# Designed miniproteins, single chains, continued (2): the designs that were tried, part 60

Each design is a single chain, and the fold is of that chain. pLDDT is the mean over its residues in the fold that is shown.

## One batch from the design tools (miniprotein)

Design m6078
Fold by ESMFold2-Fast:
Structure m6078 (fold): chain A 79 residues (1-79)
Amino acid sequence: SAELEALYKEIKEILEETKKIAEELPDSSVSQSYLIAAERLEQEARRAYEEGDIEKLRELKEQAKKFKEKAEKTLKEQK
């Protein structure tokens, strides 16, 4: 469905932005932790998309948004 595709695309865009933020983190161990977590969220989103689980994608979108906010806060505190 259009909603399913839109949610999956939005999650991917949020996580892509989060990875770019993570790459700018001065602490390489913290950066690596964010990158691993982003990859895991991408895998969960892909699975939910393949299963047609709209409710799971909505949950993952909110989780991805909060995850990006944490990455932005970490970058601000470490720069």
Scores: mean pLDDT 87

Design m6079
Fold by ESMFold2-Fast:
Structure m6079 (fold): chain A 72 residues (1-72)
Amino acid sequence: LSPAEIRALARETGISVATARRLVAEAERRAKELADQWAPADASEEQKEIIYRYAFEQEVRRRVAELRAARA
């Protein structure tokens, strides 16, 4: 995510920008693990990148939903 997207995430969830950066970094790490699990053994590098981006977006959305639920 860009710095502007990280700032938007922080504003939406009511957390600090520093916390949002850590959340994104954790989502990136988890997305790599998930992409490895979801990708077929014979997947091309391009396919792996597409799967990684999908996993990353899923992880960010999930973590945002958890933060919103905790504040409700």
Scores: mean pLDDT 79

Design m6080
Fold by ESMFold2-Fast:
Structure m6080 (fold): chain A 57 residues (1-57)
Amino acid sequence: MEEERKREILERAERVAREGLEQVEKTGVLDVEEVREFVEKQLEEVREMLENNDIPE
């Protein structure tokens, strides 16, 4: 159960990130490279938190 929920959270985070980057690319209002690096770093941290079971109580 818990592993399925973690997978769902990660999938949602990746989907939101992808859609957000797509909007940034279309509008051109932000530096896409900077935003992409920031998003990738955040997703990596979320992935590590899920693997280590270190979700804040």
Scores: mean pLDDT 70

Design m6081
Fold by ESMFold2-Fast:
Structure m6081 (fold): chain A 80 residues (1-80)
Amino acid sequence: SLEEYIERGEKAAREMRQVAEELKKLGYDGFARAFQALADAVESLIRKAKEKGFEEYKEELDTAIRLAESAVRSARRFLE
């Protein structure tokens, strides 16, 4: 459902911003910027899905959320 995708996407975006802050503290400014940009992109897709139509953006949103979730896991493993 759209609601499930919104919850997953918002959580992923928030976690990407948290990871970006951790990366920035370690001096990985380029990676931190990339994670912020990905968070912005996911939030933009959620907004479009809400406003313009879930079915039109479903595949792109699903792919973006899965990519974001994977990126967060990989970065956290790197940081731990």
Scores: mean pLDDT 85

Design m6082
Fold by ESMFold2-Fast:
Structure m6082 (fold): chain A 93 residues (1-93)
Amino acid sequence: DLQKELEKVKEELSKVSIEIVRIALEKGVLKPSGASLEEIEKLSSEDQIVLGSASAAALEKKGEIDPETRELIERFEELVKKRQELLQQINNK
């Protein structure tokens, strides 16, 4: 049960991360060296999450975040916290 919840959260994190990276690329605040959006989609979920985090930070530093981008970043932060809580529960059992 916890393992299935963890996989579901990881899949959602990956999906949200790709959306944040797409927005950051469109706004010109993040340009991964040698990587297109298609190549980013082929990365591991962990690497996608790292790029999503970097993209969210870059968008926040720009200070011109629209409400839709803000909601996406907040969703990303919620999923990161939920994943950490699930990992802690699994590790303590």
Scores: mean pLDDT 76

Design m6083
Fold by ESMFold2-Fast:
Structure m6083 (fold): chain A 66 residues (1-66)
Amino acid sequence: LEAALAAAYAALTPRQQAVVDAVLEHGLEGTDFAALARRLGVSVATVRRYLEEAGDLFTAAVEAAR
């Protein structure tokens, strides 16, 4: 499972990895998405899209590891 999640993380773009890293550090509720969007040079909607895309990849990796 951890190996599959690590492979999914490695398949993410650098921007998607930055979003995942922030959520892992602060939690979903504690992540300042507006500050993250400014740091990445994108909109808050784009940051949320990156999180959704990363979530889909992790879900697929978990399903493939079953």
Scores: mean pLDDT 77

Design m6084
Fold by ESMFold2-Fast:
Structure m6084 (fold): chain A 83 residues (1-83)
Amino acid sequence: MEEELVEKLAKLIKEIAEKEGIELSEEEARELAERILETARKLAEEVGKEEAIKKLEEMLSEIPDEKLRKETLEVIKEYIEYH
């Protein structure tokens, strides 16, 4: 499950970057995905899952594409709930 969520998030990060005119390698997108998920996990440990999700929604509000923002948040939520 963790590996599948990392792959899903990496794909979303690549799509977000492409819309901003930035070309990311598969390796770069994967490294970013892993760092985002680790940050989300640490945040959930510090403030609890519900509060962490609210903070993540606020952080992701900077993504202009609503669909990509929503899909990115859902992957992060699933990761937090799995752990």
Scores: mean pLDDT 79

Design m6085
Fold by ESMFold2-Fast:
Structure m6085 (fold): chain A 75 residues (1-75)
Amino acid sequence: MSDAQLVAQAQALIAQVRASTDAREAVALLRQAQALIDQISDPATRAALRDQLADAGGGVALSPEVLDAMIAEQA
């Protein structure tokens, strides 16, 4: 798979994260996008996509990850 193909797939997954209404689905899509981004050889392109993924995932991070952290803190 070329960097161009990895970028296209990562952007499609980022769009799916933004469109997702299910936090579990969005987390799974975030992990898939991150795995594809990590395969990109150009560091500038990789960094730009990681920033886009972080922006797309900002709302989702408040669901499973923050909930788990809050439960641990309340123990």
Scores: mean pLDDT 70

Design m6086
Fold by ESMFold2-Fast:
Structure m6086 (fold): chain A 62 residues (1-62)
Amino acid sequence: SLEDNIKAGEAGLEAAREKSRELGTELRVTVGPDGTVTMSPDSEEILKAAIKKANETLEKLS
């Protein structure tokens, strides 16, 4: 549901913040006009943490 997706997104953002603190850096991502995404290795780790937490939250809510 939309509500579950919102909760998952919020959980993912919190996980991203925690990982950002752990690494001492912020999530930075650049999206080109063709949709090509570029980011630093640290930003990739932050994004992976966010996605993992969002997916875990969705699975728990379903």
Scores: mean pLDDT 78

Design m6087
Fold by ESMFold2-Fast:
Structure m6087 (fold): chain A 72 residues (1-72)
Amino acid sequence: MELGESLVKLAESGIKMGENLFKQGNLKGALTNYELAELAADRAEKIPSYAKRGKELKKKAKKLKEKVLKEM
């Protein structure tokens, strides 16, 4: 698997896990997973063939992180 593909999958997985934890009221777990997703997406954005997908996932992770921080 290419590095870019792995980073995109890590970001997608982090978002999904974070959303599930947020629904369960685990705000700290949700925040940690969204932070991981944001870092993975940021790294994917720096790879030309994955830049668009990385940017999109990074924006989504940041927005979800803001929702968690409002509950804290």
Scores: mean pLDDT 84

Design m6088
Fold by ESMFold2-Fast:
Structure m6088 (fold): chain A 78 residues (1-78)
Amino acid sequence: GVSTALRVIAETLGTSVGTVSERFKRPSVYEEAKRWLIDHYQLDPAQEARLRSEDRSTIVRLLGGYLAAERGIDVQSY
């Protein structure tokens, strides 16, 4: 879920869950996270199109899931 994703993002960035949650309320942070996911994981066109149409909560879950996978953490609800 979003809570699990926020924790993974916070641990990766070396900050608190509250800080990450507040930052993701800003449109610039949200759009930067989408661009980072597309560029960093080199998403295929179908994955990119899906990501661009998703809401903030889904983007947070996806970011948390990709970061968890990179770190070898099993995140079942992203």
Scores: mean pLDDT 68

Design m6089
Fold by ESMFold2-Fast:
Structure m6089 (fold): chain A 67 residues (1-67)
Amino acid sequence: SAKEAAVRAILDRLVAQGLITEEQAAAALDALMAGDREAALRHLETGLPPPVARSALRELERAWAQA
């Protein structure tokens, strides 16, 4: 879907920047698709400092809403 593609583009950027792994990105995407915001944040926090993970989650949520 357009929403999944928009979210995946942001996660792919984070992987390309070496900030998270492909496995962490896939887990975060699955959690977002399931509507589990808390799980998505926890997966991002395994690779990112908490303030960066929260910022990334807000960007993902905005991309989902706008697509």
Scores: mean pLDDT 85

Design m6090
Fold by ESMFold2-Fast:
Structure m6090 (fold): chain A 76 residues (1-76)
Amino acid sequence: SSDEIAKKLKEELKKKKKEIEEAIKNGDYEKAFEIIQEIDELLLKVAPHLTQEQFDELKPLIEEISELGGKVAEKM
């Protein structure tokens, strides 16, 4: 179901966000960039299977990850 897909995506995004934050803390911007690319690929594959409402609930988390991506890009 789309609800199960949305739930799994949210948990995976939270996990990957934590991994990006840890990589940045360790100065590993290459690893942080790789995880961001994995998130972009995941969103491209999964987002089309979500309702607009389900995607809207993920927007704040996606925006937080995008902000981290901007910080990583500034260091590369």
Scores: mean pLDDT 87

Design m6091
Fold by ESMFold2-Fast:
Structure m6091 (fold): chain A 94 residues (1-94)
Amino acid sequence: SMKELEERGRKLTEEITKWLAEKYKLDTKSLGDTFDALLVLSIAEELRRLARERGDEELERKAEELLKALKEDPSRVGELASEAVRLLSRVREE
């Protein structure tokens, strides 16, 4: 059963990595980078939703900049994930 769990984990990681590459043109090199990329994508969509509800064009622009930066340089995914979390936390404190 342990080998089956490891194999399922590898296949799931490959499927997620392929999905990110095909839909968002992201090249992630590790499982951690893949999850950080998903975190950036999820937070950016939430920030865009909040920006639309609030009429906050600057917040929508910041969310778009996060997505653009991730696509242009996926090696920055850890930095971008940290920035996304900080921005979301600041917005939620209000």
Scores: mean pLDDT 76

Design m6092
Fold by ESMFold2-Fast:
Structure m6092 (fold): chain A 104 residues (1-104)
Amino acid sequence: MAALAARYEEAKANPKKLDAKEKEELEKKAKEKREEAIEYAKKAMNTPDEKEKNEYLKLAVKYGQEAILLVYIRALAEEGEAAGEAAARAEAERLEAEFAEIEK
């Protein structure tokens, strides 16, 4: 968690100018991390073992946080801090909705 906060601060302090290819690569990585988070959430709900469930939930949170950060960096590079924060919030809300659906 502290390491994640530091990565947001670094991105905010030194926003990278991204070319079209770098933006596409960030979008692809964010999608991959989002899909990994969703898959681990599904595995957590399907396992009868409490230890495995807790391990899968930790991985779902980790990959979800990575997806949010990548979306933040991309939006920050295009339209600045407010756009980065809005994109990160939208991604977090999307993941929360996906996880809620899996729990049903």
Scores: mean pLDDT 80

Design m6093
Fold by ESMFold2-Fast:
Structure m6093 (fold): chain A 66 residues (1-66)
Amino acid sequence: SDRVRAQALAIADAYRRGQELVAQGRLSPEQAAQLVAEEARRAAPDARVEILDTADGPLVEVTFPA
């Protein structure tokens, strides 16, 4: 739906902001993942938001309801 697309775009924006803060040396990748997860929960309150530890670093997973 258009709502889910708008929520996904808001989460993508949070990812970009997190990457900028890491590039500026203001946040670690772990802190940026926490910030993105918090923004994702705010943007999509019905979605499941998880931080996964991967070999390439933390990954924020967002699962939208069926």
Scores: mean pLDDT 82

Design m6094
Fold by ESMFold2-Fast:
Structure m6094 (fold): chain A 97 residues (1-97)
Amino acid sequence: GAKTVIALTLGIAAMEDLEIAYKIAKALLPLVSEPIQKELEDALKNKASGEEIANIIVRAVLSLSDQEAIAAAKAVLPLLPKEHQERLERAIAVLEA
C-alpha cells in the first residue's frame, strides 16, 4: 500500500546516502514510540551503517499510523534527491485520499 511505498522509498534513500540516512532517522525520532525510538537513537549515537539505519527506518514507518507516516514523509521530502521526492509525493497523495 501507500505506507509501504513511503517506507521503502525512505529505506532506499538511506541505503544510497549515509547523510540522508541520518537526516531521515533524526526526522523520525519525535514521531516513533519505544522501542524503535531507542533503536534509532542508538544507531545515530554509534554511527551505524546506512543499511542498518535503512532497516530501522522501514520498520519505523510501518509502525506509524497513516497520519504519522504522512507527517514523517512530508518532513523528510525536501531532504531527498528529486527521483525519490516524486515517488514519495505520489505515495503521500494516495495515503491522504
Scores: mean pLDDT 84

Design m6095
Fold by ESMFold2-Fast:
Structure m6095 (fold): chain A 90 residues (1-90)
Amino acid sequence: EEAEAKAKKTAENLAKATELTKEAVKKLRELGYDGSADALEETLENAKKYIEMNPEEALDVAEAGLKKMELILKEAEEELEKAKEEKERK
């Protein structure tokens, strides 16, 4: 019951974090921040490996990762929008 609820939330948070990571990586690469994009992909991969080794902590790791990815995506979106606006103005 509680374990099933945690597993469902973990899967949902991990799936969302994966999608946010892909969007953030895309935006970071558009900004030319390939190193940051690579580091973000590594962070997601490490989180997945940690969850496999520590399933009892999986929900907490997935929730923390999701919150971190939401912040990174928001910052990347703001930076990309400003960079595009500056480019359009020459």
Scores: mean pLDDT 74

Design m6096
Fold by ESMFold2-Fast:
Structure m6096 (fold): chain A 95 residues (1-95)
Amino acid sequence: MDQDRFDEVLGEFIRLVEQGKYDEALELIREELDSLSREDAKVFGNRVIELLMSRTLIDPGLFPLVVEVVNIYKERVPELEKELDNKLNRLRSNL
């Protein structure tokens, strides 16, 4: 697992989000998840979701972006669908 690579991609993702470039941010996540092994995709996807959910507690306007990222993650790792839906429901109840 390449932590340095994940940190670089996460940094670029946050930069795009802060610039309001949501389509480019979503495409970056999709491309990265598709390039990774299933195990690395789970690690990377969890880091993206946890980071974005934490930011959404400060900025609730990011919630639609969290939904889109979760949908991309579910396409790559369908077995996590119920876990990811539970995380979204808990986040929604805390907003």
Scores: mean pLDDT 82

Design m6097
Fold by ESMFold2-Fast:
Structure m6097 (fold): chain A 79 residues (1-79)
Amino acid sequence: MELTEEQIREAIENALKKLKMKLPTSLDEYEKILKNGNFRRELLRELGVPPFGPEPDTPPYREIIEKAEKVLKEIAEKN
């Protein structure tokens, strides 16, 4: 699934906003957000990936989470 970093960033911001979470400003905050199951589900929903079983470690889920990890870390570094 070919998603741009910009699309991933927008989906991250929208998912965090819906969950009333702030953008990460540190690596600790980044890790907490990435490990949050509610955030991961909302992120996938924002990117139009419907839940289909079995979950959670199957492609395309893993690819999206890997890209989100990279983008979310960049957001944490930029503030």
Scores: mean pLDDT 71

Design m6098
Fold by ESMFold2-Fast:
Structure m6098 (fold): chain A 90 residues (1-90)
Amino acid sequence: MKAAEAERLLEEARRLEEEATALGREAAATGDLEKLIEALEKAIEGLRKIKEAIELSMSGEEREKIIEELEKKIAELERRREELREELEK
């Protein structure tokens, strides 16, 4: 059941986004870089779940374009996460 599996992945992504938002807000208020990294990790995981849902539910050129945009977003967040990790090591 591709539709049911995609819906589950989108629900998981929504929960991860809510968690990332809460952690991000707390990190912004406190300057806690570890919480900001955790927020980025949850956001990345959420985007990966969305990508999986798109892969299951879509086909053709539209699928390719959406996956490409999601991969670009994931790469940008992964880059930001690595920058913050380097800041913590200093």
Scores: mean pLDDT 84

Design m6099
Fold by ESMFold2-Fast:
Structure m6099 (fold): chain A 80 residues (1-80)
Amino acid sequence: KKEDIRKGTIYFTAAGLHIAAGDYESAARDAFLAANYFVKAGEKEEAIRVLERVRDAITEALGPDHPLAKEVEKKLEEIK
């Protein structure tokens, strides 16, 4: 559990750095990995929070109809 939380935190940090760099594809991949680790750790609410933050960044930059924004929203629905 603690190792899964640690990995989730690392990937969430990486997602934030990719967002800052304008690399939204890598940010989404990192966020999906982070969310998967948080779900494995039993931290469902944290997984949702990670995906929501990355979704908001992608929708602001690329729009809500962009395929990447739709992929993040689909992942959110799978976890909810």
Scores: mean pLDDT 85

Design m6100
Fold by ESMFold2-Fast:
Structure m6100 (fold): chain A 77 residues (1-77)
Amino acid sequence: LKKFLLDEAEVEEAKARARELIARLEADPSDEEAREEVAYLVLYTVFGLSREEVREILAMPPEEQEAFIERLREEWK
């Protein structure tokens, strides 16, 4: 499956980045940059979406974002 193309070094870097972003969001939940990066890491690793595709989703109205993510979730079940 294309959703897992990370080598060992990239996996370790992604873990370190995820921990840093989670800590930033715990300190400031309104950090838009950290929220975008977390969304990218989740959507990239689970669904194989590119950064540009994630940005397109985040630019949609909230109701359309929910519908799109729900559709992806159904396709991956």
Scores: mean pLDDT 67

Design m6101
Fold by ESMFold2-Fast:
Structure m6101 (fold): chain A 87 residues (1-87)
Amino acid sequence: SAEEQAALEALREYLKKLVEEGKLEELKALLEDYRAARERARKGLEELKKNNAPQERIEQVERTLAFFEAATKIVEEAVKEAEKKLK
């Protein structure tokens, strides 16, 4: 959605500032948090599918997982960029 795209773009702008400020440990902590959120969403989706949950509920959690997968990739790239700048 437009709102999800705006949220991902806002995340990119925030992370760019952290990279420029050399806040590598904060970036790594954010990566751990986003990876944990992604894993929780993935496990939740698996459980819903295993228990034959309503399709609408499955689709909602699939969208949530897709958002966290995209956000996690953005944070991973920011960590790599920050590490590169320290070399």
Scores: mean pLDDT 87

Design m6102
Fold by ESMFold2-Fast:
Structure m6102 (fold): chain A 85 residues (1-85)
Amino acid sequence: SARAKEVVERILELVRKAEEALREGRLEEARRLFREAIRLSEEAARRALEEQAEVAGLSEEEIKEIERKLEEEVREAEELIEARL
């Protein structure tokens, strides 16, 4: 979808800027940009889950389990950013 493509392009641009900031030693800016990319990725994944759940016939329990795993992955990614930057 056009919206999904736009969100992916925004995430990729944030990651590119974060890597550039990291290479230049701008650690606080790199951390902020990586965190923003993680948050947009979480929002995109939640929206995709909502849209696909109806099409795929996922149960409410299956949706909740996927959401819980997504929350764990987001938390681990944010912890890695804090530990490395």
Scores: mean pLDDT 77

Design m6103
Fold by ESMFold2-Fast:
Formats: C-alpha cells, structure tokens, sequence
Structure m6103 (fold): chain A 67 residues (1-67)
C-alpha cells in the first residue's frame, strides 16, 4: 500500500512501527489468501480477505491521525 508506506516516513516513530507491523500482518494474510485460493478453500479465502480488509481499515485510521 503506497499510502501506508508514505505515511511511515512522516509520522511519529511509534506510529510508524505500528504501521510496519500491520503491513507485515497484511503480507501474511495475503499469503493465506493465495494458499486458500490454490486449495479451492472458499472459507479460507473469505477469512483471509476479511482479515486483510480489517488490517487495511486499521492502517487507514492510523494514517488519518498522521500529519
């Protein structure tokens, strides 16, 4: 996410560290999504997508607080 990566450069170091953690969690969730898609696991695909969307929402909230 370009928006989250750019925000990391301008925010408080504490917020930047939190954003990095969330981005790593998204990478793990995207990996779970790919594995679920490869297996035809519809439930796994939905769970991974929901997790990614939840993490994106949290990143967006942190970015809105960044200046």
Amino acid sequence: MKEAEEAIKVVDPEVAQKLESLLQQIEKAERMLKEAEARGNERGVRQARELIESLKSEIEELIKKAK
Scores: mean pLDDT 76

Design m6104
Fold by ESMFold2-Fast:
Structure m6104 (fold): chain A 96 residues (1-96)
Amino acid sequence: SASLTPEEARQALEDAKGAFEKAIEAYKNGDIVTASVYDTAGMLLLSIAALSGDPEIVREIAELTRKAAEEYEKLGFTDVAESLRRLAEHYEELAK
């Protein structure tokens, strides 16, 4: 399929939230390898959710991505936080 249904996109978005929560917890514990795996999974799941093309879902993707970036910045992981801020900006433009 060239696109996801809204239900499939919502599921991918919820899975992305869970992945970023696990990445944040791993970063807090100094487990950089586990954090990187979950961060990568979260970014992939956001990309899948964006295939819906629904502007409301894409806006929620942007919001989730910005929140993850803010949490990474608070933990001192500035480079990964900057990458997610750029990704959030991309999704904000797509939602217009």
Scores: mean pLDDT 87

Design m6105
Fold by ESMFold2-Fast:
Structure m6105 (fold): chain A 61 residues (1-61)
Amino acid sequence: SEERFEELLKEADEIVETKSPLEAQQWFAEWVRRARAEGIPEEEIFRVAKHFNEKLQEKLD
């Protein structure tokens, strides 16, 4: 649902804001693997990945 997607984005934001870039990337790689195993659609995984990478780049800039 959209609410689940919004919660995932908030979790990703928290990780990017509170963890080092390396830790954030490791967390995200593990999340992607789990999401695929849980049957989350590839389109949703891509949307979360896009958001996560944009947020991470913002922190690094």
Scores: mean pLDDT 80

Design m6106
Fold by ESMFold2-Fast:
Structure m6106 (fold): chain A 86 residues (1-86)
Amino acid sequence: SELEKLRAERIALVGEEKAEHMLKVSREVAEELRKIGDEILIDIAIKLLQKENPSIKKEEITDEQLIEIALKHKLASEEVARRALE
């Protein structure tokens, strides 16, 4: 019974290390997915803005115009759109 308790404690310790590693990886994956989502959102917003105003150059597009187009087309909330442009 004492040997079984020592084994259980060791498995719990190894389980804690694995759980901490999995949480770290999950956070890193979530952040990477957020960045990919932000890039897709910005790309769609630029294409929609250029479709509505074909004379606008990509370099002339302001963050405010991208937020406006994202809200108009319901691509994101204002908060999400502003965070994507940071």
Scores: mean pLDDT 74

Design m6107
Fold by ESMFold2-Fast:
Structure m6107 (fold): chain A 99 residues (1-99)
Amino acid sequence: KKTLITVTVTTEKPLTKEQLEEIAKEVEKEVSVFAKVESVEARVDEEKDPRKVIIEVLLEEAPSESLAEALKEVAEEAARKAASKYSEVLSVETEVKEI
């Protein structure tokens, strides 16, 4: 049982692969302060909207409910800040899922 935090950032302009990699690194850095992170991947929703950046944070351990809420906020803020370096951020949505 692992926990996946998914942050979806909608940007004014599509981001490059290099910019996505930098966003993933920044999110990993911030979340890793509070929890063991197995992986962070940033990708584009190429089927629906190339301006939607999907950042998936996979945690090694299932956090408590309160820690999960805190990590959700940390991941969302880190993703917003990193993406805003490259484009205007139009919206950010975050979900937590057990996988």
Scores: mean pLDDT 82

Design m6108
Fold by ESMFold2-Fast:
Structure m6108 (fold): chain A 89 residues (1-89)
Amino acid sequence: SRVPSAAELAEMAARLPEIAARNLAELAPTLSPEELAVYREYAAEVQRLLEEAARRLAAGADPAAVVAELRERNAALGAEVLAKLAELA
């Protein structure tokens, strides 16, 4: 798979709050306040992760290592979200 550039990750991070707000507004009538809070926290953490990865790439970090860490941390965040949602079900 292709490694994204620092600029691409920075653009994704910058656009994520608007995308997340639209998605959460659409989901709001179908989810509990507790479930919405879990999704809001997840979106914020993904944004921070993308911003951190973009900064590391811009600073000259190894792109393969940055992407590997990004994938690992994103998988961990996804598992945490699923666990929190399962507790609310």
Scores: mean pLDDT 84

Design m6109
Fold by ESMFold2-Fast:
Structure m6109 (fold): chain A 72 residues (1-72)
Amino acid sequence: EVDELIAQLKDADPAVRKAAALKLGELGKKEKSKEFFEKVKPALLEASKDADEAVRQAAVDALVAIEKALKP
C-alpha cells in the first residue's frame, strides 16, 4: 500500500507520479500519523522537484496537507 505509492512517485509516467502524490496526501490526512509523515516525507520532497509541474504541485500540496493534519 504505502510502499507501493512511494515507488509510484518514481514511475516513468508523470500521470502515475501525480496520482501517487495525491493518494499519499489523502492517506496522510486520514492517518494523522507522524510515523506516516516521516516515512513518506523524503519521497514527497523529491517529487516536489519533479520535471513535471503537475507532479511538483501535487507533492507540495500533499506535504502541506499531511503536515496540517498533524497540527494540534
Scores: mean pLDDT 82

Design m6110
Fold by ESMFold2-Fast:
Structure m6110 (fold): chain A 109 residues (1-109)
Amino acid sequence: MIYDRETANKILNYFVGESTDAESMSDLELAKRIAELQKADVFDLTSMFPKEEVLKDFSQEELDRIGLEFVSAEELNIKEMVKRMKEAMEKQNRYDPEVDEILKLLEES
């Protein structure tokens, strides 16, 4: 999966609600991170974004092309989403220290 850095940064910022430095990541690292979130068995990256927030930065046609769908903001629990991501990664015998850092930031906020 290939995203331009602007699109990748928007996706990551919407997902975690943090300033993610996508510009410092390689294209491969960005693609892997987004693909991991999107392919997680416990959740779909698409279901994590409030429709109103994403539509500020993406057209509906762009979202349709990349397969994004939305849930209401009231159904969105960011801490639970990140916990599910960690659990999905653990089931795959995979560890990413950035996921732990994101969880810490969300729990301390």
Scores: mean pLDDT 52

Design m6111
Fold by ESMFold2-Fast:
Structure m6111 (fold): chain A 71 residues (1-71)
Amino acid sequence: MDPEEVARRVEEATRLGSGERMLQGVEDIMQSEADALGPEGQKRADEIIQAARDAHRRALEELRREEEEAA
């Protein structure tokens, strides 16, 4: 799975109010794959999980900024 594609999906889910659930799903799937593939799988999982977490955080910051501008 491409880290950029995962980041995009997490950003979309966060804007729709399901970002935390999407992020948890990504972490669960990637950790399961890491456990099966060993050290190379763990590195890949860490990269994808980090991209997903960064995307979720950025989307939340943008949503908060938009709410402040609307006030």
Scores: mean pLDDT 79

Design m6112
Fold by ESMFold2-Fast:
Structure m6112 (fold): chain A 100 residues (1-100)
Amino acid sequence: MEELLEEIRKAVRELIDKLKTLSPEEQQAYLNKLKELLSDIPEEVRIKILRHLKKAIESTSQEEVDKHIDEIVKILSTLPEETQRKILEALKEVLDSIPK
Protein backbone atom coordinates (compact mmCIF):
# COMPACT_ATOMS: atom_id res chain seq x y z
CA MET A 1 0.00 0.00 0.00
CA GLU A 2 1.75 3.13 -1.36
CA GLU A 3 0.17 5.60 1.12
CA LEU A 4 1.46 3.68 4.17
CA LEU A 5 5.03 3.56 2.80
CA GLU A 6 4.92 7.33 2.14
CA GLU A 7 3.85 7.96 5.76
CA ILE A 8 6.75 5.76 6.93
CA ARG A 9 9.15 7.73 4.66
CA LYS A 10 7.97 11.01 6.23
CA ALA A 11 8.31 9.62 9.78
CA VAL A 12 11.83 8.29 9.09
CA ARG A 13 12.94 11.63 7.57
CA GLU A 14 11.54 13.60 10.53
CA LEU A 15 13.21 11.19 12.99
CA ILE A 16 16.61 11.57 11.26
CA ASP A 17 16.26 15.38 11.18
CA LYS A 18 15.42 15.53 14.91
CA LEU A 19 18.14 13.04 15.93
CA LYS A 20 20.77 15.07 14.03
CA THR A 21 20.05 18.03 16.40
CA LEU A 22 20.82 15.90 19.50
CA SER A 23 24.06 14.84 21.21
CA PRO A 24 25.54 11.40 20.28
CA GLU A 25 24.49 10.12 23.75
CA GLU A 26 20.87 11.23 23.20
CA GLN A 27 20.88 9.82 19.64
CA GLN A 28 21.95 6.41 20.99
CA ALA A 29 19.25 6.52 23.73
CA TYR A 30 16.46 7.11 21.17
CA LEU A 31 17.87 4.46 18.79
CA ASN A 32 17.87 2.01 21.73
CA LYS A 33 14.21 2.91 22.46
CA LEU A 34 13.34 2.23 18.79
CA LYS A 35 15.22 -1.10 18.95
CA GLU A 36 13.14 -2.15 22.01
CA LEU A 37 9.87 -1.12 20.28
CA LEU A 38 10.88 -3.23 17.25
CA SER A 39 11.71 -6.33 19.39
CA ASP A 40 8.88 -8.33 17.70
CA ILE A 41 10.39 -7.71 14.22
CA PRO A 42 12.84 -10.37 12.88
CA GLU A 43 16.40 -9.61 14.06
CA GLU A 44 17.89 -9.39 10.52
CA VAL A 45 15.27 -6.82 9.44
CA ARG A 46 15.61 -4.83 12.71
CA ILE A 47 19.43 -4.70 12.35
CA LYS A 48 19.18 -3.47 8.72
CA ILE A 49 16.69 -0.71 9.62
CA LEU A 50 18.79 0.50 12.58
CA ARG A 51 22.01 0.37 10.49
CA HIS A 52 20.50 2.56 7.74
CA LEU A 53 19.08 4.99 10.34
CA LYS A 54 22.54 5.33 11.96
CA LYS A 55 24.20 5.89 8.55
CA ALA A 56 21.58 8.53 7.65
CA ILE A 57 22.20 10.37 10.96
CA GLU A 58 25.99 10.26 10.30
CA SER A 59 25.55 11.44 6.65
CA THR A 60 26.63 14.98 5.76
CA SER A 61 24.75 15.22 2.42
CA GLN A 62 20.99 15.21 1.77
CA GLU A 63 21.53 12.80 -1.15
CA GLU A 64 23.17 10.26 1.20
CA VAL A 65 20.36 10.67 3.78
CA ASP A 66 17.76 10.10 1.01
CA LYS A 67 19.62 6.95 -0.15
CA HIS A 68 19.41 5.42 3.34
CA ILE A 69 15.72 6.40 3.70
CA ASP A 70 15.04 4.71 0.33
CA GLU A 71 16.76 1.51 1.58
CA ILE A 72 14.65 1.52 4.78
CA VAL A 73 11.41 1.97 2.78
CA LYS A 74 12.51 -0.79 0.36
CA ILE A 75 13.10 -3.20 3.29
CA LEU A 76 9.70 -2.31 4.81
CA SER A 77 7.92 -2.81 1.45
CA THR A 78 8.82 -6.55 1.68
CA LEU A 79 7.01 -6.89 5.05
CA PRO A 80 3.27 -7.51 5.69
CA GLU A 81 1.12 -4.35 5.97
CA GLU A 82 0.40 -5.07 9.66
CA THR A 83 4.17 -5.17 10.37
CA GLN A 84 4.62 -1.90 8.44
CA ARG A 85 1.91 -0.27 10.62
CA LYS A 86 3.66 -1.47 13.81
CA ILE A 87 6.97 0.01 12.58
CA LEU A 88 5.23 3.33 11.76
CA GLU A 89 3.71 3.38 15.29
CA ALA A 90 7.16 2.71 16.81
CA LEU A 91 8.73 5.53 14.75
CA LYS A 92 5.97 7.95 15.81
CA GLU A 93 6.38 6.99 19.49
CA VAL A 94 10.13 7.75 19.34
CA LEU A 95 9.44 11.01 17.43
CA ASP A 96 6.90 12.14 20.07
CA SER A 97 9.47 11.50 22.84
CA ILE A 98 12.16 13.75 21.24
CA PRO A 99 12.22 17.39 22.45
CA LYS A 100 11.23 19.97 19.83
Scores: mean pLDDT 83

